# Designed miniproteins, single chains, continued (3), part 23

Each design is a single chain, and the fold is of that chain. pLDDT is the mean over its residues in the fold that is shown.

## One batch from the design tools (miniprotein)

Design m8775
Fold by ESMFold2-Fast:
Order: sequence, then structure tokens, then C-alpha cells
Structure m8775 (fold): chain A 106 residues (1-106)
Amino acid sequence: SDKKLEFYKKTAKNAVDLAKSAADSAVKTKSNSKVVTRNLRLAEGSIKVGTQASLKTTKDTQDEVIDTSKYVKKRSEQVKKENPEAKPEADKLIETSEKSIKELKK
């Protein structure tokens, strides 16, 4: 139904907006490892939610999730270089972002 499609589009958009915000915060707070790791975990969970919601939507929404996943991956690679303590969470976010891109390009 149109109502269900609209719900999943909004869910995907909200999730990727949150993922981008969390990834940006992880870069900004790079000197505070606890805040960085919390933000990386939030971005990871948000990419997962956005990916699953977007699979129930149209190509335009899926492309937005792909673009955000590419952005979040680059931010996570930056965090990994600037905060070595956050490397495990950064690596997991990179992996999750790559998996999202691969799944949505099917």
C-alpha cells in the first residue's frame, strides 16, 4: 500500500540522516574514545535500519542509502586514522557500510 511505502521511505531517510549525523559526531569528538565509539555504534545500527527499510522502497530511496553509506564509510576511515582506540568500531562500521552498498546494488 502507498501508506506502507511512505512509512518505509521515512524510516530509511530518518535512519540515514541519523547515521550521517552520528558519523560526523564521531569525527568531531575524535579525542574522546567513549563518545567516538558510541557514535560509531549508533551510525552502524542506523545504516542497518536504513538498508532494511529501503529494500521495501524504490530505487531513489535505495540510492540515497547507498550514497549515505559511502559517506559514512569515508567518515569511519577518517576516525580510524585519528583515533586508534576506536579502530574495532570503525572497522565494523566500514564493513556494515560496504555490506549495505552491496545489498542495495543487487
Scores: mean pLDDT 90

Design m8776
Fold by ESMFold2-Fast:
Structure m8776 (fold): chain A 94 residues (1-94)
Amino acid sequence: SVAEHFEELLKNGELSPEVLREMAELAAREGADAVAEFFRRLAESESLEAAAEELLAEGDYVGAAMAYELEYARTKDEKYREKAKEIVEEALKK
């Protein structure tokens, strides 16, 4: 399932545009159209930070936080995880 593959990506950090496109195709096959569009946007963006920033501007706090968690998985840089937490906390205030 797309959820199982996503959990694996968060553990190993093996992210590439090709892997992100495969996740989009898997989500589409499972009928998870919003999740498929999310991964397609990540694959087409110049960076995961750029994708997260665009999602934030659109009010998609969940998508933005998820993009930063994936960047944390890839880089192991705690600043990206801190960004994801800040986004979730700010969204919960509203």
Scores: mean pLDDT 80

Design m8777
Fold by ESMFold2-Fast:
Structure m8777 (fold): chain A 78 residues (1-78)
Amino acid sequence: MHVVEVKVVVRDAKTGEVVGEGTIRAEAETREEALEKAAREAERWLRENLPPGEYEVTLTFTDLTTGEVLEGRFRTRL
């Protein structure tokens, strides 16, 4: 079983100020499934926790089983 932790940091796209932070854990039998589940949970967290607007999102994925770290950054409109 693989455990992936994703740290979410959200900035307002116009000001660059941090408007939200969260940490999500996902577990699955394979690394790929755990990463996919973590990504889906992060997207859900964004939709549930942020008002409508334009944001820059940084996701830091840590595979707690292997110690691998992956970072993604993207712009999104909610």
Scores: mean pLDDT 79

Design m8778
Fold by ESMFold2-Fast:
Structure m8778 (fold): chain A 71 residues (1-71)
Amino acid sequence: MDQAKQVIRDTLRAAGVSDEVIDRIIEAFENSPTGSMAGTNMMDVAVQAGLSDDQLIALGDAFGQALSVLD
């Protein structure tokens, strides 16, 4: 879990997302009971926060990498 959160944080910082928005996305990840819900909840928060299409793609890629780390 900690490594998965770090991958998401590092990717979003590199994409220019603010730390406050990153923290909200990570909270959505942490408060989700399943991995599928985590992906949906993080994307919902990101869209509501006004992330660009490039930033949303970066989040999707980071989530895929995070799932690989959990295996």
Scores: mean pLDDT 78

Design m8779
Fold by ESMFold2-Fast:
Structure m8779 (fold): chain A 68 residues (1-68)
Amino acid sequence: AVTEGPEVRRLLEALRARGEYDGPITGKGGDEVIDAQSILKAEGFYTGPVDGKVTPESLAALERYLAA
C-alpha cells in the first residue's frame, strides 16, 4: 500500500482530466486518496476500502475507469 508518491499523483490527475476531481494534487495521499477512492467507488470501478492507501486494487480500478 502507498499513501504518497507518483502513483497518488497519477490517480488524481487522471480523475481531474475526467472532471471527477477538483481538489489538491500534492502526491502525499491522505484525504486526496480517500476522495479518489470514493469517486472510483461511486463510478462502480472500485469495490475495496476507502482508507487513503493506494493499492494494486486502486490502480486496477483506475485502469478500468480510463478504459471505459
Scores: mean pLDDT 70

Design m8780
Fold by ESMFold2-Fast:
Structure m8780 (fold): chain A 79 residues (1-79)
Amino acid sequence: SKEYLIKNLEELAKNGYVVTDNEEEAKELKEFLNKEGAKTGKFGARLTKDDKGRYVVEVVPLTDEDYRKYIEELIKKLK
């Protein structure tokens, strides 16, 4: 949902990663971030599993710029 996406983007801006038990939500977030990051060439996303089987979506910076600025702009566009 839009509300879930905004919540996860806020966590990404704060921490650089999101941990969730929901595979579909993790895949949606990764796809969204890769699509949006590709538009500027500033970041991508990686989806992994932790040692407890939880899904970890991590921002992958593609430049030396602070990716948090771009995540914050995405949050503004969704609100």
Scores: mean pLDDT 83

Design m8781
Fold by ESMFold2-Fast:
Structure m8781 (fold): chain A 95 residues (1-95)
Amino acid sequence: HMSEEEKRLKLEKLYKETMENFDKALALVRAGAPQEEIDAAIQKTVDSAKKLLEEVEKIDPEMAKLVRDSLLLYARWAAEQYPELQPLLDAIEKL
């Protein structure tokens, strides 16, 4: 039971963490990092995306759909550019 401002700040933090994890995964792929490191970064991105979607769904189910669609669009773009990120797209589609 949070104020509207506290809810917004929590969602902004979770979104930022999810995007930062996504950017790290992209950076690792671009640097030609070992697949094990890429897979670990993908897992962190999926974990943060799941938490984000669960928290948004509790606060605003309509916003959760928009956030999910946005994450799917970005994951689809990334997988199209970098096949190593296909597991990220597959995992987000199941959320």
Scores: mean pLDDT 85

Design m8782
Fold by ESMFold2-Fast:
Structure m8782 (fold): chain A 64 residues (1-64)
Amino acid sequence: MDAQIQQARDIAQQKIAEAEAKNGPLTPDQIKQAAVKGAKEAVEQGLSNEAASQGAALAAQEAL
């Protein structure tokens, strides 16, 4: 797997975990929203839009 995709996945997983810590068990919509926040943070850290999107999608799929 591309290293940037793995980094983006890790960022999205962190955002999902933060949301769970605040709200308890997340709905599918809340998981998707947390993953989107992770994708935005990955882009802000200099990752490509493609890697950020793919990593966030993987993190959301793993949480669902």
Scores: mean pLDDT 81

Design m8783
Fold by ESMFold2-Fast:
Structure m8783 (fold): chain A 59 residues (1-59)
Amino acid sequence: MLTEEELNKKMPLGLAAYLLVEKEGIDPQKASDGAVVAGLLYGPIVTVKQALEAYKKYT
């Protein structure tokens, strides 16, 4: 499970997707899709929370 500190850290899209898989048990393809959508909205550096919210809304 992601902590509040982990959710608010900014990182590259691939690392955010990796944390969604490892900490939240999200399917790797869906985690990647969520991170890519967050990247389209916010640029190449995103918070894990932004990637998680994009996954929930768009995948």
Scores: mean pLDDT 81

Design m8784
Fold by ESMFold2-Fast:
Structure m8784 (fold): chain A 97 residues (1-97)
Amino acid sequence: MKIEDLKVGDVVEINGKKYIVGEVVKVTENESIINEMTGLTVGDKITVIRNGKKIEATVSGVSTDGMIIDVGRKDGIEEGDIVLVNAETKELIVLKP
């Protein structure tokens, strides 16, 4: 599956796991806002996967633009990145578009 074919709100299956497609809409040094993080709540501990690296993070808040997580530019996250969210496993796979 090509990343360019993914749309926010799509449900995709990779290696038998189902993911909801979201996007990084805002990034600071320490935090990112992701739309379509459905099934996650404030205080959830999540695993963010970026370039094969696993980063332990937390859903720190909600905004009008989406869910706030405590990983940002320092962790290689960029605005416009595609996010594959599995709420059951609490995994977020962050991909460059």
Scores: mean pLDDT 80

Design m8785
Fold by ESMFold2-Fast:
Formats: C-alpha cells, sequence, structure tokens
Structure m8785 (fold): chain A 81 residues (1-81)
C-alpha cells in the first residue's frame, strides 16, 4: 500500500541520515535540504490523514512519497563521495 511504502521510505531515510551524520558525510546545508524534504513529507502525510476521500488521500500520500524519494536521491549522492 502507499502508506506502507511511505513508512518503509521514511525508515530508510532516517537510517541513512543517522549513518551519514555519524560518519561526517553530510554538510549542514545537505542535512537541511534532506530535513526540509522529510518535514514536508510528514506534513503532507498528516494532512492526508484528515482527508475523508480515499482518492484524494492517496494523491497526497503519493506526493509525500515523491518527497522522500528526493531525500533518498540526495543521500545517495552524498554517500557516493
Amino acid sequence: SLRERFEELLERVRRLVREAVEQGLLTPQELLEVEVLVGLALIIRGVSGLIEDEREREELLERAIRLLEEALRLLEEVLRK
């Protein structure tokens, strides 16, 4: 489901951020960019929980998933350093 996909991506992003920070691989600006994407994804997921229409809820979840996928791409680029 979209919700399961969001939760799996969020967990992966949190794990990679923790690892990259511990290894000193993230600059403050890179960390801020990732955290902004995660924050927006969490806000959109929260809003989706207030939406009664299932289709509109899924569209918001898909948008939140895309933001987490962008965060993953940024983290993967950092890890290639």
Scores: mean pLDDT 87

Design m8786
Fold by ESMFold2-Fast:
Structure m8786 (fold): chain A 98 residues (1-98)
Amino acid sequence: MEKEKAKKELAKELLKKGREYLKKAREFLEKDIEQAREYARRAAMAFAGLSATDEKIKEVAIKAAEYLGLAATSDREQAQEYLKKAEEYLKEAEKILE
C-alpha cells in the first residue's frame, strides 16, 4: 500500500544516511578521532530515527545506535570494536528492509 511504501522509503533513506555516517566514522578513526566520534554520533542519531519507522527494525536500529553512541565516547581501540558491532546490526537492518 502507498502509506506502507512511503514508510519503507523513509526507513531506507535513514538507513542510507546511517550507513554513510558509519563509513565516515571508520574512515576518520585512524586520521582524526574527534571527526570519527562526531560521525559515529550522527550515525547514532540516524539509527535512533530509524527505530521509530518500523517495529520489525526497531530493536536492531536501537542496538546499532547504542554501539555507535559508545564508539562516539570511546578510545580508538574500543571505538573500532563498537563500530564493528554497529556494522553487524546495520547489515541486519538492511536485510530486514530488502
Scores: mean pLDDT 82

Design m8787
Fold by ESMFold2-Fast:
Structure m8787 (fold): chain A 64 residues (1-64)
Amino acid sequence: DVDELLDEAVAKSETFKDTPAASAAGIRLLVVASLLEGEDVPLEATEENKAAVEAAKKIQEKLK
């Protein structure tokens, strides 16, 4: 279940623990996009984006 994997990835990331709800929703969307390997995934070189990408990698690792 993707939702469970997303919740765990967000919870394991210290960056997301105290993240505002709005930013957390955006990061969660990036994690889903990365997991699905969408063609139009918007990636930015920011601290929030970096954490989202790392969380997505953890989700992919669990699916293997």
Scores: mean pLDDT 52

Design m8788
Fold by ESMFold2-Fast:
Structure m8788 (fold): chain A 70 residues (1-70)
Amino acid sequence: SLKEEVDERVDEIIKIMKDVAEKYNLTKEQLREMVELAIEQLKDEITDPELREYAIEKVKEAGDKLIAEL
């Protein structure tokens, strides 16, 4: 289903953000920029408005959590 594809994509993005942040010791500013770029990418990839907002919110929540843990 489209939701399963979106969930898989969101999980992939979150994993990449976490791995990159940990490996390269990103600053809060750099991580915020990465989150913003991920959100922009999702806006272009997901055409369904409801799934798009869902995906953006999940990435934003995960990004905020990662930033708080730095």
Scores: mean pLDDT 83

Design m8789
Fold by ESMFold2-Fast:
Structure m8789 (fold): chain A 59 residues (1-59)
Amino acid sequence: MEERRKFVKEIIDTYKKNPNISEEEKQKLLDEAREKVGPQTARIVEASIKALELKKKKE
């Protein structure tokens, strides 16, 4: 499903533009991902956001 790939990319790009996004906003994005593209893809989005957070913390 090409729509899932585009959605995941959009969420990751949104986080890259807004790295100070709150935990509440992140949870909302993950909830929307789960509803729109299912739990498997939502887990991928969550993992990607966590990876970006860890990289910034380690920098």
Scores: mean pLDDT 71

Design m8790
Fold by ESMFold2-Fast:
Structure m8790 (fold): chain A 82 residues (1-82)
Amino acid sequence: MVLPEEERRKRAEELGLDWKEVEESEEIAELGLEAAKLGLGDLPEEEKEKLEKEVEELLKNNDMEGIKELYEEKIKELKEKK
């Protein structure tokens, strides 16, 4: 079920969460799911491990925008291949 953006914002506020943090988390999760649907799970183990390491490094630096860009780039590549 997809809630309207306004409703999601209200829920984040009710839970005492920063909407920016919730929005970043949700966007990354959606990008990850879209990449998986496009065949991310079918990539060679080496490519998956490289992606995982890149995500880990970005997480250590608290670079949520970098993680988003990384997944967007992968989605673009996967769409080009299919």
Scores: mean pLDDT 70

Design m8791
Fold by ESMFold2-Fast:
Structure m8791 (fold): chain A 60 residues (1-60)
Amino acid sequence: MLVIEELREVGPGEYEVTRYIDLDALSPEERRRLAAEQDRWVAARSSVDSELTARRQAEV
């Protein structure tokens, strides 16, 4: 039984483990979707955090 932590943004720049997912109970397709979504989440968060800070300063 393999377990993966599902990460979720609980505040600006903050991530927490919201739940544990049993990978053995999921289909291969669902596991792939979760992994891809998690990766996009991390990438999007980093990008948005940097962009928002820069844009706020530029707008004054």
Scores: mean pLDDT 60

Design m8792
Fold by ESMFold2-Fast:
Structure m8792 (fold): chain A 79 residues (1-79)
Amino acid sequence: MEELKKAISFLQELIRDLEAGADPDEIIERLKKMAEEYPSLKSIFDAIIEDVEIGKKRNDKSIAIATLKANINYLKNKL
């Protein structure tokens, strides 16, 4: 399923960018754009956005990274 594979690759890219010090606001905007492009996965992207915002507020990127990893595993199990 092309959409799931694209989403997995996208979320893996976000993990690499966050680990490299990317701005959480940039990550949130990329997730919003992806949710618009793939409405079937919007609920997953919205949940990740919420955790990125929590991580930003707590100055702890591990929250966002953990949520991204969990959702990657979830989507892989749907393939």
Scores: mean pLDDT 85

Design m8793
Fold by ESMFold2-Fast:
Structure m8793 (fold): chain A 84 residues (1-84)
Amino acid sequence: MKEEAKELLEKAQRILEEARRLLTSPDAGVRVVAREAIEFAEKAIEYAKKALESTDPVEQEKNLKKAREYIEKAERYLELARSL
């Protein structure tokens, strides 16, 4: 479980870095969608960190679920920005 939280944290950080690079795009639509991806990636990082810090298995599971949900949203918006 802690290992999954570390993997999710690393994945969310990579998505954040990729989305931040898209903010330099001359296309305003790309920049708008990239900002959404950044917001979701930052939320995923927050929940992944909470999962790593939690000593309660139930709280770990809840935070991991939230981290996964926000990673899925961040990936969707990152793909959308790249497809523009």
Scores: mean pLDDT 85

Design m8794
Fold by ESMFold2-Fast:
Structure m8794 (fold): chain A 57 residues (1-57)
Amino acid sequence: VEELEKEIEKILEDAKKNHGKTAYLNVKSVYDFYKRLGLPLEEILKKVKEAYEKAAK
């Protein structure tokens, strides 16, 4: 569980460093949305990875 949260945090940091603050905010909004819905962290991680790929384009 804690490892999954760390992986999500790393993706958010990578988005900010590699693609700028707008990409970070877009990926973070996806994380915040699904976290608010109460999805399992494993599913949230999948959604965050998908958002990162879209933001990186």
Scores: mean pLDDT 79

Design m8795
Fold by ESMFold2-Fast:
Structure m8795 (fold): chain A 85 residues (1-85)
Amino acid sequence: MAKDLALAAQAAKEKNLKAFLENWEKVKDKFSPTAAGAIGMYFLSLIYDDKALYEAFSGGVKRFLSKETYELVEKVINGELEVKE
């Protein structure tokens, strides 16, 4: 779960929609519909460089992810951590 979420975050950072969707589909059902919507839209905002979408959903991601998972996702997005399949 955490690995597939980290792979989805890495794909979003790389603006790779196909890789993002493949990894996101593996984990989205582990979240509530509200959490899945917020997290998914956050990653899509990174892929499409959509500032308004990022501002709307970035706070929600921190709320819905555990501290450890959020810190993992942030390190991947910031390029501090590379995730392998």
Scores: mean pLDDT 81

Design m8796
Fold by ESMFold2-Fast:
Structure m8796 (fold): chain A 86 residues (1-86)
Amino acid sequence: HMEQLKQELLETLAQLGEAVAAGDRERVLELARRIKRLAEELGLERGARLAEELARELEERGEELSDEEIAERADELARAIGEELR
């Protein structure tokens, strides 16, 4: 179960990077929500928090967020999860 969740999380992070590069804000939001759920299940507190923050900002300020800000937040999320999974 935990190994499957870890694999799903890593696959979802790769998809997040692709969505960010494509400027697909709706997909970024979907993936941030999925990453939050997976991170919570795995006990990755920092990753879950950062994913929640990214999703919240997209939900509340999506039209006002720059592509650069979204990319920065997604990069921070990926780095935090990478560190927590070591």
Scores: mean pLDDT 85

Design m8797
Fold by ESMFold2-Fast:
Structure m8797 (fold): chain A 100 residues (1-100)
Amino acid sequence: MEELTDEHIKKMVEYEKNVSKILELILEKKYEEAIELLIEVEKVEREVAEEALKLLEEQLKKVKRLSFTIKNKEDLLKLQKERSKLLQEGIFPIIDITVE
């Protein structure tokens, strides 16, 4: 069984926040800011980020906003499970995360 440390939880929460921010920027048509954040988060080349943004924009026909409060690792796992379920259904989640 893998034990999630507080540092691991922090890094995963920041990643989820960055993903949600990228999707929000695309919806706001702030494409340059979305590309720059994609490059920083995924550590990819600009051309790869631009390709990913085009695919995300074409797929953003169904978006759902979710709010999650993360108090422990179980809350983070619930968030990740719900996100995965929505993505499998072709729905892109924008997640508002509060950490307590």
Scores: mean pLDDT 75

Design m8798
Fold by ESMFold2-Fast:
Structure m8798 (fold): chain A 97 residues (1-97)
Amino acid sequence: MELERELAYPTPEQRKELVDALRKAASVARDDDPETAQTLERIAKMVEEGKLSPLAAELHLAVLLTIAKNDPRVSPEVIAALREALGVAQRVVDRLA
């Protein structure tokens, strides 16, 4: 394993794909749900810095989506953005498996 891959790291391309998806979801959430937007930006930064695995990001997105789906105040656009980001995370995890 190169780069002391003690933990399973995504490729730079996979990491960028996930980070971009998380930041896109944060951008959609920013006006309607600034708390979720802030959480998504934090997750994106941790993934970008290699501090959070794609699997952990997938789990965080699944929890956020579940909370959003059960809150009638959350817009359908935010829910759709979270689903899209989760789909990207799932694809990245599948490529690592």
Scores: mean pLDDT 78

Design m8799
Fold by ESMFold2-Fast:
Structure m8799 (fold): chain A 64 residues (1-64)
Amino acid sequence: TTLVVRVPLTDDPANQERIQRLLEGLHQLSLELARQGKPPPTLVGEGVFDEATGQTVLEITLTV
């Protein structure tokens, strides 16, 4: 299973909170995979331009 999430690269505290929640979600996913005897997920991050927002965002691809 693959999940793709885009996070704006900004100094906004709300955006920092969102990034922190994504990291917490990744930790929880790793624990769930461990319960199933599966390896931890693969995480890849890339800076991409998001035309919908007009900003460069961090695109995180999570593969399980």
Scores: mean pLDDT 72

Design m8800
Fold by ESMFold2-Fast:
Structure m8800 (fold): chain A 66 residues (1-66)
Amino acid sequence: MSPEELAEKLKKGAYEMAKAGMSEETAIAMARQEAEHARSELTEEQFEKAVEEAREGARKGAEEYK
């Protein structure tokens, strides 16, 4: 999986979790855990970008839940 594919996957996952009522913090924590599994294949910048995309997904999902 490319870094871009991982970032999009984590963003979509965090969005769906938050939209279903999971807290933004929990959705982001779960996305970070998934990114850690791919950590050896990512640069620090790619890891940070994937986590940042997950934060944006969780934020949008939480807005849809409200």
Scores: mean pLDDT 80

Design m8801
Fold by ESMFold2-Fast:
Structure m8801 (fold): chain A 68 residues (1-68)
Amino acid sequence: MLTEEQRKRARSFAALASPDPGTAENLAQALELLIAGQITVKDAAFLVGRSQETIEDLLKTYKETYGV
């Protein structure tokens, strides 16, 4: 289970990376599961409707942004 701080970071990052709240919510959920190690990058890409490369790049940027 993610901490509240980790969830807030994931949601904030998703909002910055997405044009609308619905896309941001789907991305935030996928990032939360991916950071928790509950799904693969492939699963996250399917959930968000984006490429695996895009999800890998977003995860890299997230880790660089929050120093994790």
Scores: mean pLDDT 77

Design m8802
Fold by ESMFold2-Fast:
Structure m8802 (fold): chain A 79 residues (1-79)
Amino acid sequence: SEAAARAELPARGIEYLKLSGGVIIVLKENPDAPLDEILEKAKEIAKNNPQGSIDVALEALRKEGRTALVELAERLLAA
């Protein structure tokens, strides 16, 4: 919902997008990776390539048709 997006994105901001994008990158390359390895690698990717992580997260949201979340995320990044 839009209310959930407003609560989640402002509260967690860019960190949510970076970590989410990092997780997607790890899963794309290593679909069978254990959860602990996914999280550690995602944190490293988010730290070292924050823009790449953001771009991947936004692409995933667009592909899923989550237009309200994409618009909120883009506004947050433009601020």
Scores: mean pLDDT 77

Design m8803
Fold by ESMFold2-Fast:
Structure m8803 (fold): chain A 67 residues (1-67)
Amino acid sequence: MAVLLSRSDTEVSDEQIEKALEVVKGSEFGIVPLAPGVVLVAGERDENVELGVAIYEKAGYRVKKRL
């Protein structure tokens, strides 16, 4: 599972997201900064990804897209 989170108005392209997913491919868990205030949280276990999402939401990030 992967989740895009942002605390800024910065837009990221689907190509940037796809490249980030390729970088974390085969990792159990990864956080990839795509732009200032924009992160991708990805992992094989949904519970670990949701924990990462909750941590970033507490830091003022908002879910933009679930992949």
Scores: mean pLDDT 82

Design m8804
Fold by ESMFold2-Fast:
Structure m8804 (fold): chain A 67 residues (1-67)
Amino acid sequence: MEELKKKIDELYEKAKRYRETGIPQYEAEANAAKAAGDLGTAAMYQSKIDELERLYKEAEELRKKLE
């Protein structure tokens, strides 16, 4: 199942990249919004962080299921 493993590896690497690059960026944006008193924008970025963490965890579990 080389094709399936490759696709899962690609999804895992994509999720990992989003987590490594997206989360720090969203965290910075959330902190800036909090400093400006924009709690709604801060909450939106926190929601995006939570979504990326969840997707990464799902991708990690799928990859672990292969080996």
Scores: mean pLDDT 77

Design m8805
Fold by ESMFold2-Fast:
Structure m8805 (fold): chain A 88 residues (1-88)
Amino acid sequence: SRQDELNERLQEIHARMDKDGDGVLDAEEMEYLAKILKEIGLSEEEVEAWLKIADKNGDGTVTAGEFIEAMNTLPEEVLEKFVEKLES
């Protein structure tokens, strides 16, 4: 399905962003992704809510599963623009 394909692309984006190979995104990497979401058109409040959802455990790191869950809270149009932007 479209959702399954988007989730696979999000998994690849997470893996690509994980330059340290530790299986998680750190705060700096999450700030970069938040900047991309703002460029796409998210408000500051929407990005803050997204960051809270992504860092569900409050440990300052975001697993692939947490990242995909957080992305799936966003409008479909935003999610598609986000993956296109990161794959460019």
Scores: mean pLDDT 79

Design m8806
Fold by ESMFold2-Fast:
Structure m8806 (fold): chain A 77 residues (1-77)
Amino acid sequence: MSLEELDEKMKEAIAAGDEEAFLKYWRERLRLLVETDEEFRQELLEAKEEIKEAAATQEGILKKMAEAALEIIEEAE
């Protein structure tokens, strides 16, 4: 699945109120960017402590997005 397809799937999930589908495609999008975009990968790894703090301090969907990003960071290390 391409970035464009993932962006459309995320948009569809938001419109449907499907948080699980949104988070699934959010994780897939992050993994694809880490695998295909070295600059994005380095920026994400450098942001690890900030994302960890967001996972600890944010609520709702933002917390879950930050937790997903930490999972992807650990996979990339």
Scores: mean pLDDT 82

Design m8807
Fold by ESMFold2-Fast:
Structure m8807 (fold): chain A 61 residues (1-61)
Amino acid sequence: EPSPRELVLGVVRWLLAQGHSPEEVLAAARATIAYLMEHHGLPEEEARRILAEVEALVAAA
């Protein structure tokens, strides 16, 4: 079972590999995190950490 972090980072890496813009990737990541918070009980603190990792990964791409 993939963790929320693995799922979000997997989506981000896939979108970057397909040539999506940083803005598109960040929007998709935020939407995925919001969905996990609302429907799967992802804690806000963990969501914040995952988003920070996404932002760092996108900045490095």
Scores: mean pLDDT 84

Design m8808
Fold by ESMFold2-Fast:
Structure m8808 (fold): chain A 75 residues (1-75)
Amino acid sequence: PVTVTYTLKSGETRTYVIESVDDALRALEEALELEGESVETIIGRKLRLIGVYLDSGGDVAATAAELQRILEEIS
């Protein structure tokens, strides 16, 4: 498992344990919804996560690293 920690613009810190691509997608959706991002933005970022997962041959750690990058881009 890989741990991803994100601090919301509100100052609240959330920690996500990523054991699968589905965990990464759920963490991404929750964080982006809490930040008030549009449905189109959420879909685009989810496709980016799926792309990294597929390109890496199903590497969950690579997917979690991409999740961290996406979250850093919105903070």
Scores: mean pLDDT 84

Design m8809
Fold by ESMFold2-Fast:
Structure m8809 (fold): chain A 69 residues (1-69)
Amino acid sequence: SMEEIKELLEQLHKEHGVPKEKLEEILEAIRNKDGEKAERLLTEIYLEHPTPETREILNKLGKEIRKYI
């Protein structure tokens, strides 16, 4: 759901140091149904924050985002 997407994005920001600007870019990509951009942004987050915890959140995000694209 969109609620779960927003919750996971907020968790990345508050607990894992991902900038708010990156979260806004992901939400814009979802609104525009731009799957390639959304996937690229998730990959960039993982490369910048390569932890098991971040990977788990990003995997959940990717599954939820695919329902909207």
Scores: mean pLDDT 86

Design m8810
Fold by ESMFold2-Fast:
Structure m8810 (fold): chain A 90 residues (1-90)
Amino acid sequence: MSIFQQFVQHFDTNGDGVINYAAAFAALDRNGNGVISVAEFEAYMRSLGFTLTAAQRAIIAASIRAADTNGNGVIDFAEFVAMMTKMVNQ
């Protein structure tokens, strides 16, 4: 199971298949600025007890970079939802 699938399952707390992406984004957006960095994603995953390998960290960085359509080094809520939907549905 991918690291993103494990992350998404953490927010499906009642097992109904409905993922609260707004709650997931808010948990990652530690400074409340409406965008997420690679560092914030990694820090949050570690706070959930995930031991991130170098390969998993590279996948996170690459996925965020791919979702960053405007090249500003961070992802907004729409880019986050698109990234997570791609990672869990493919």
Scores: mean pLDDT 70

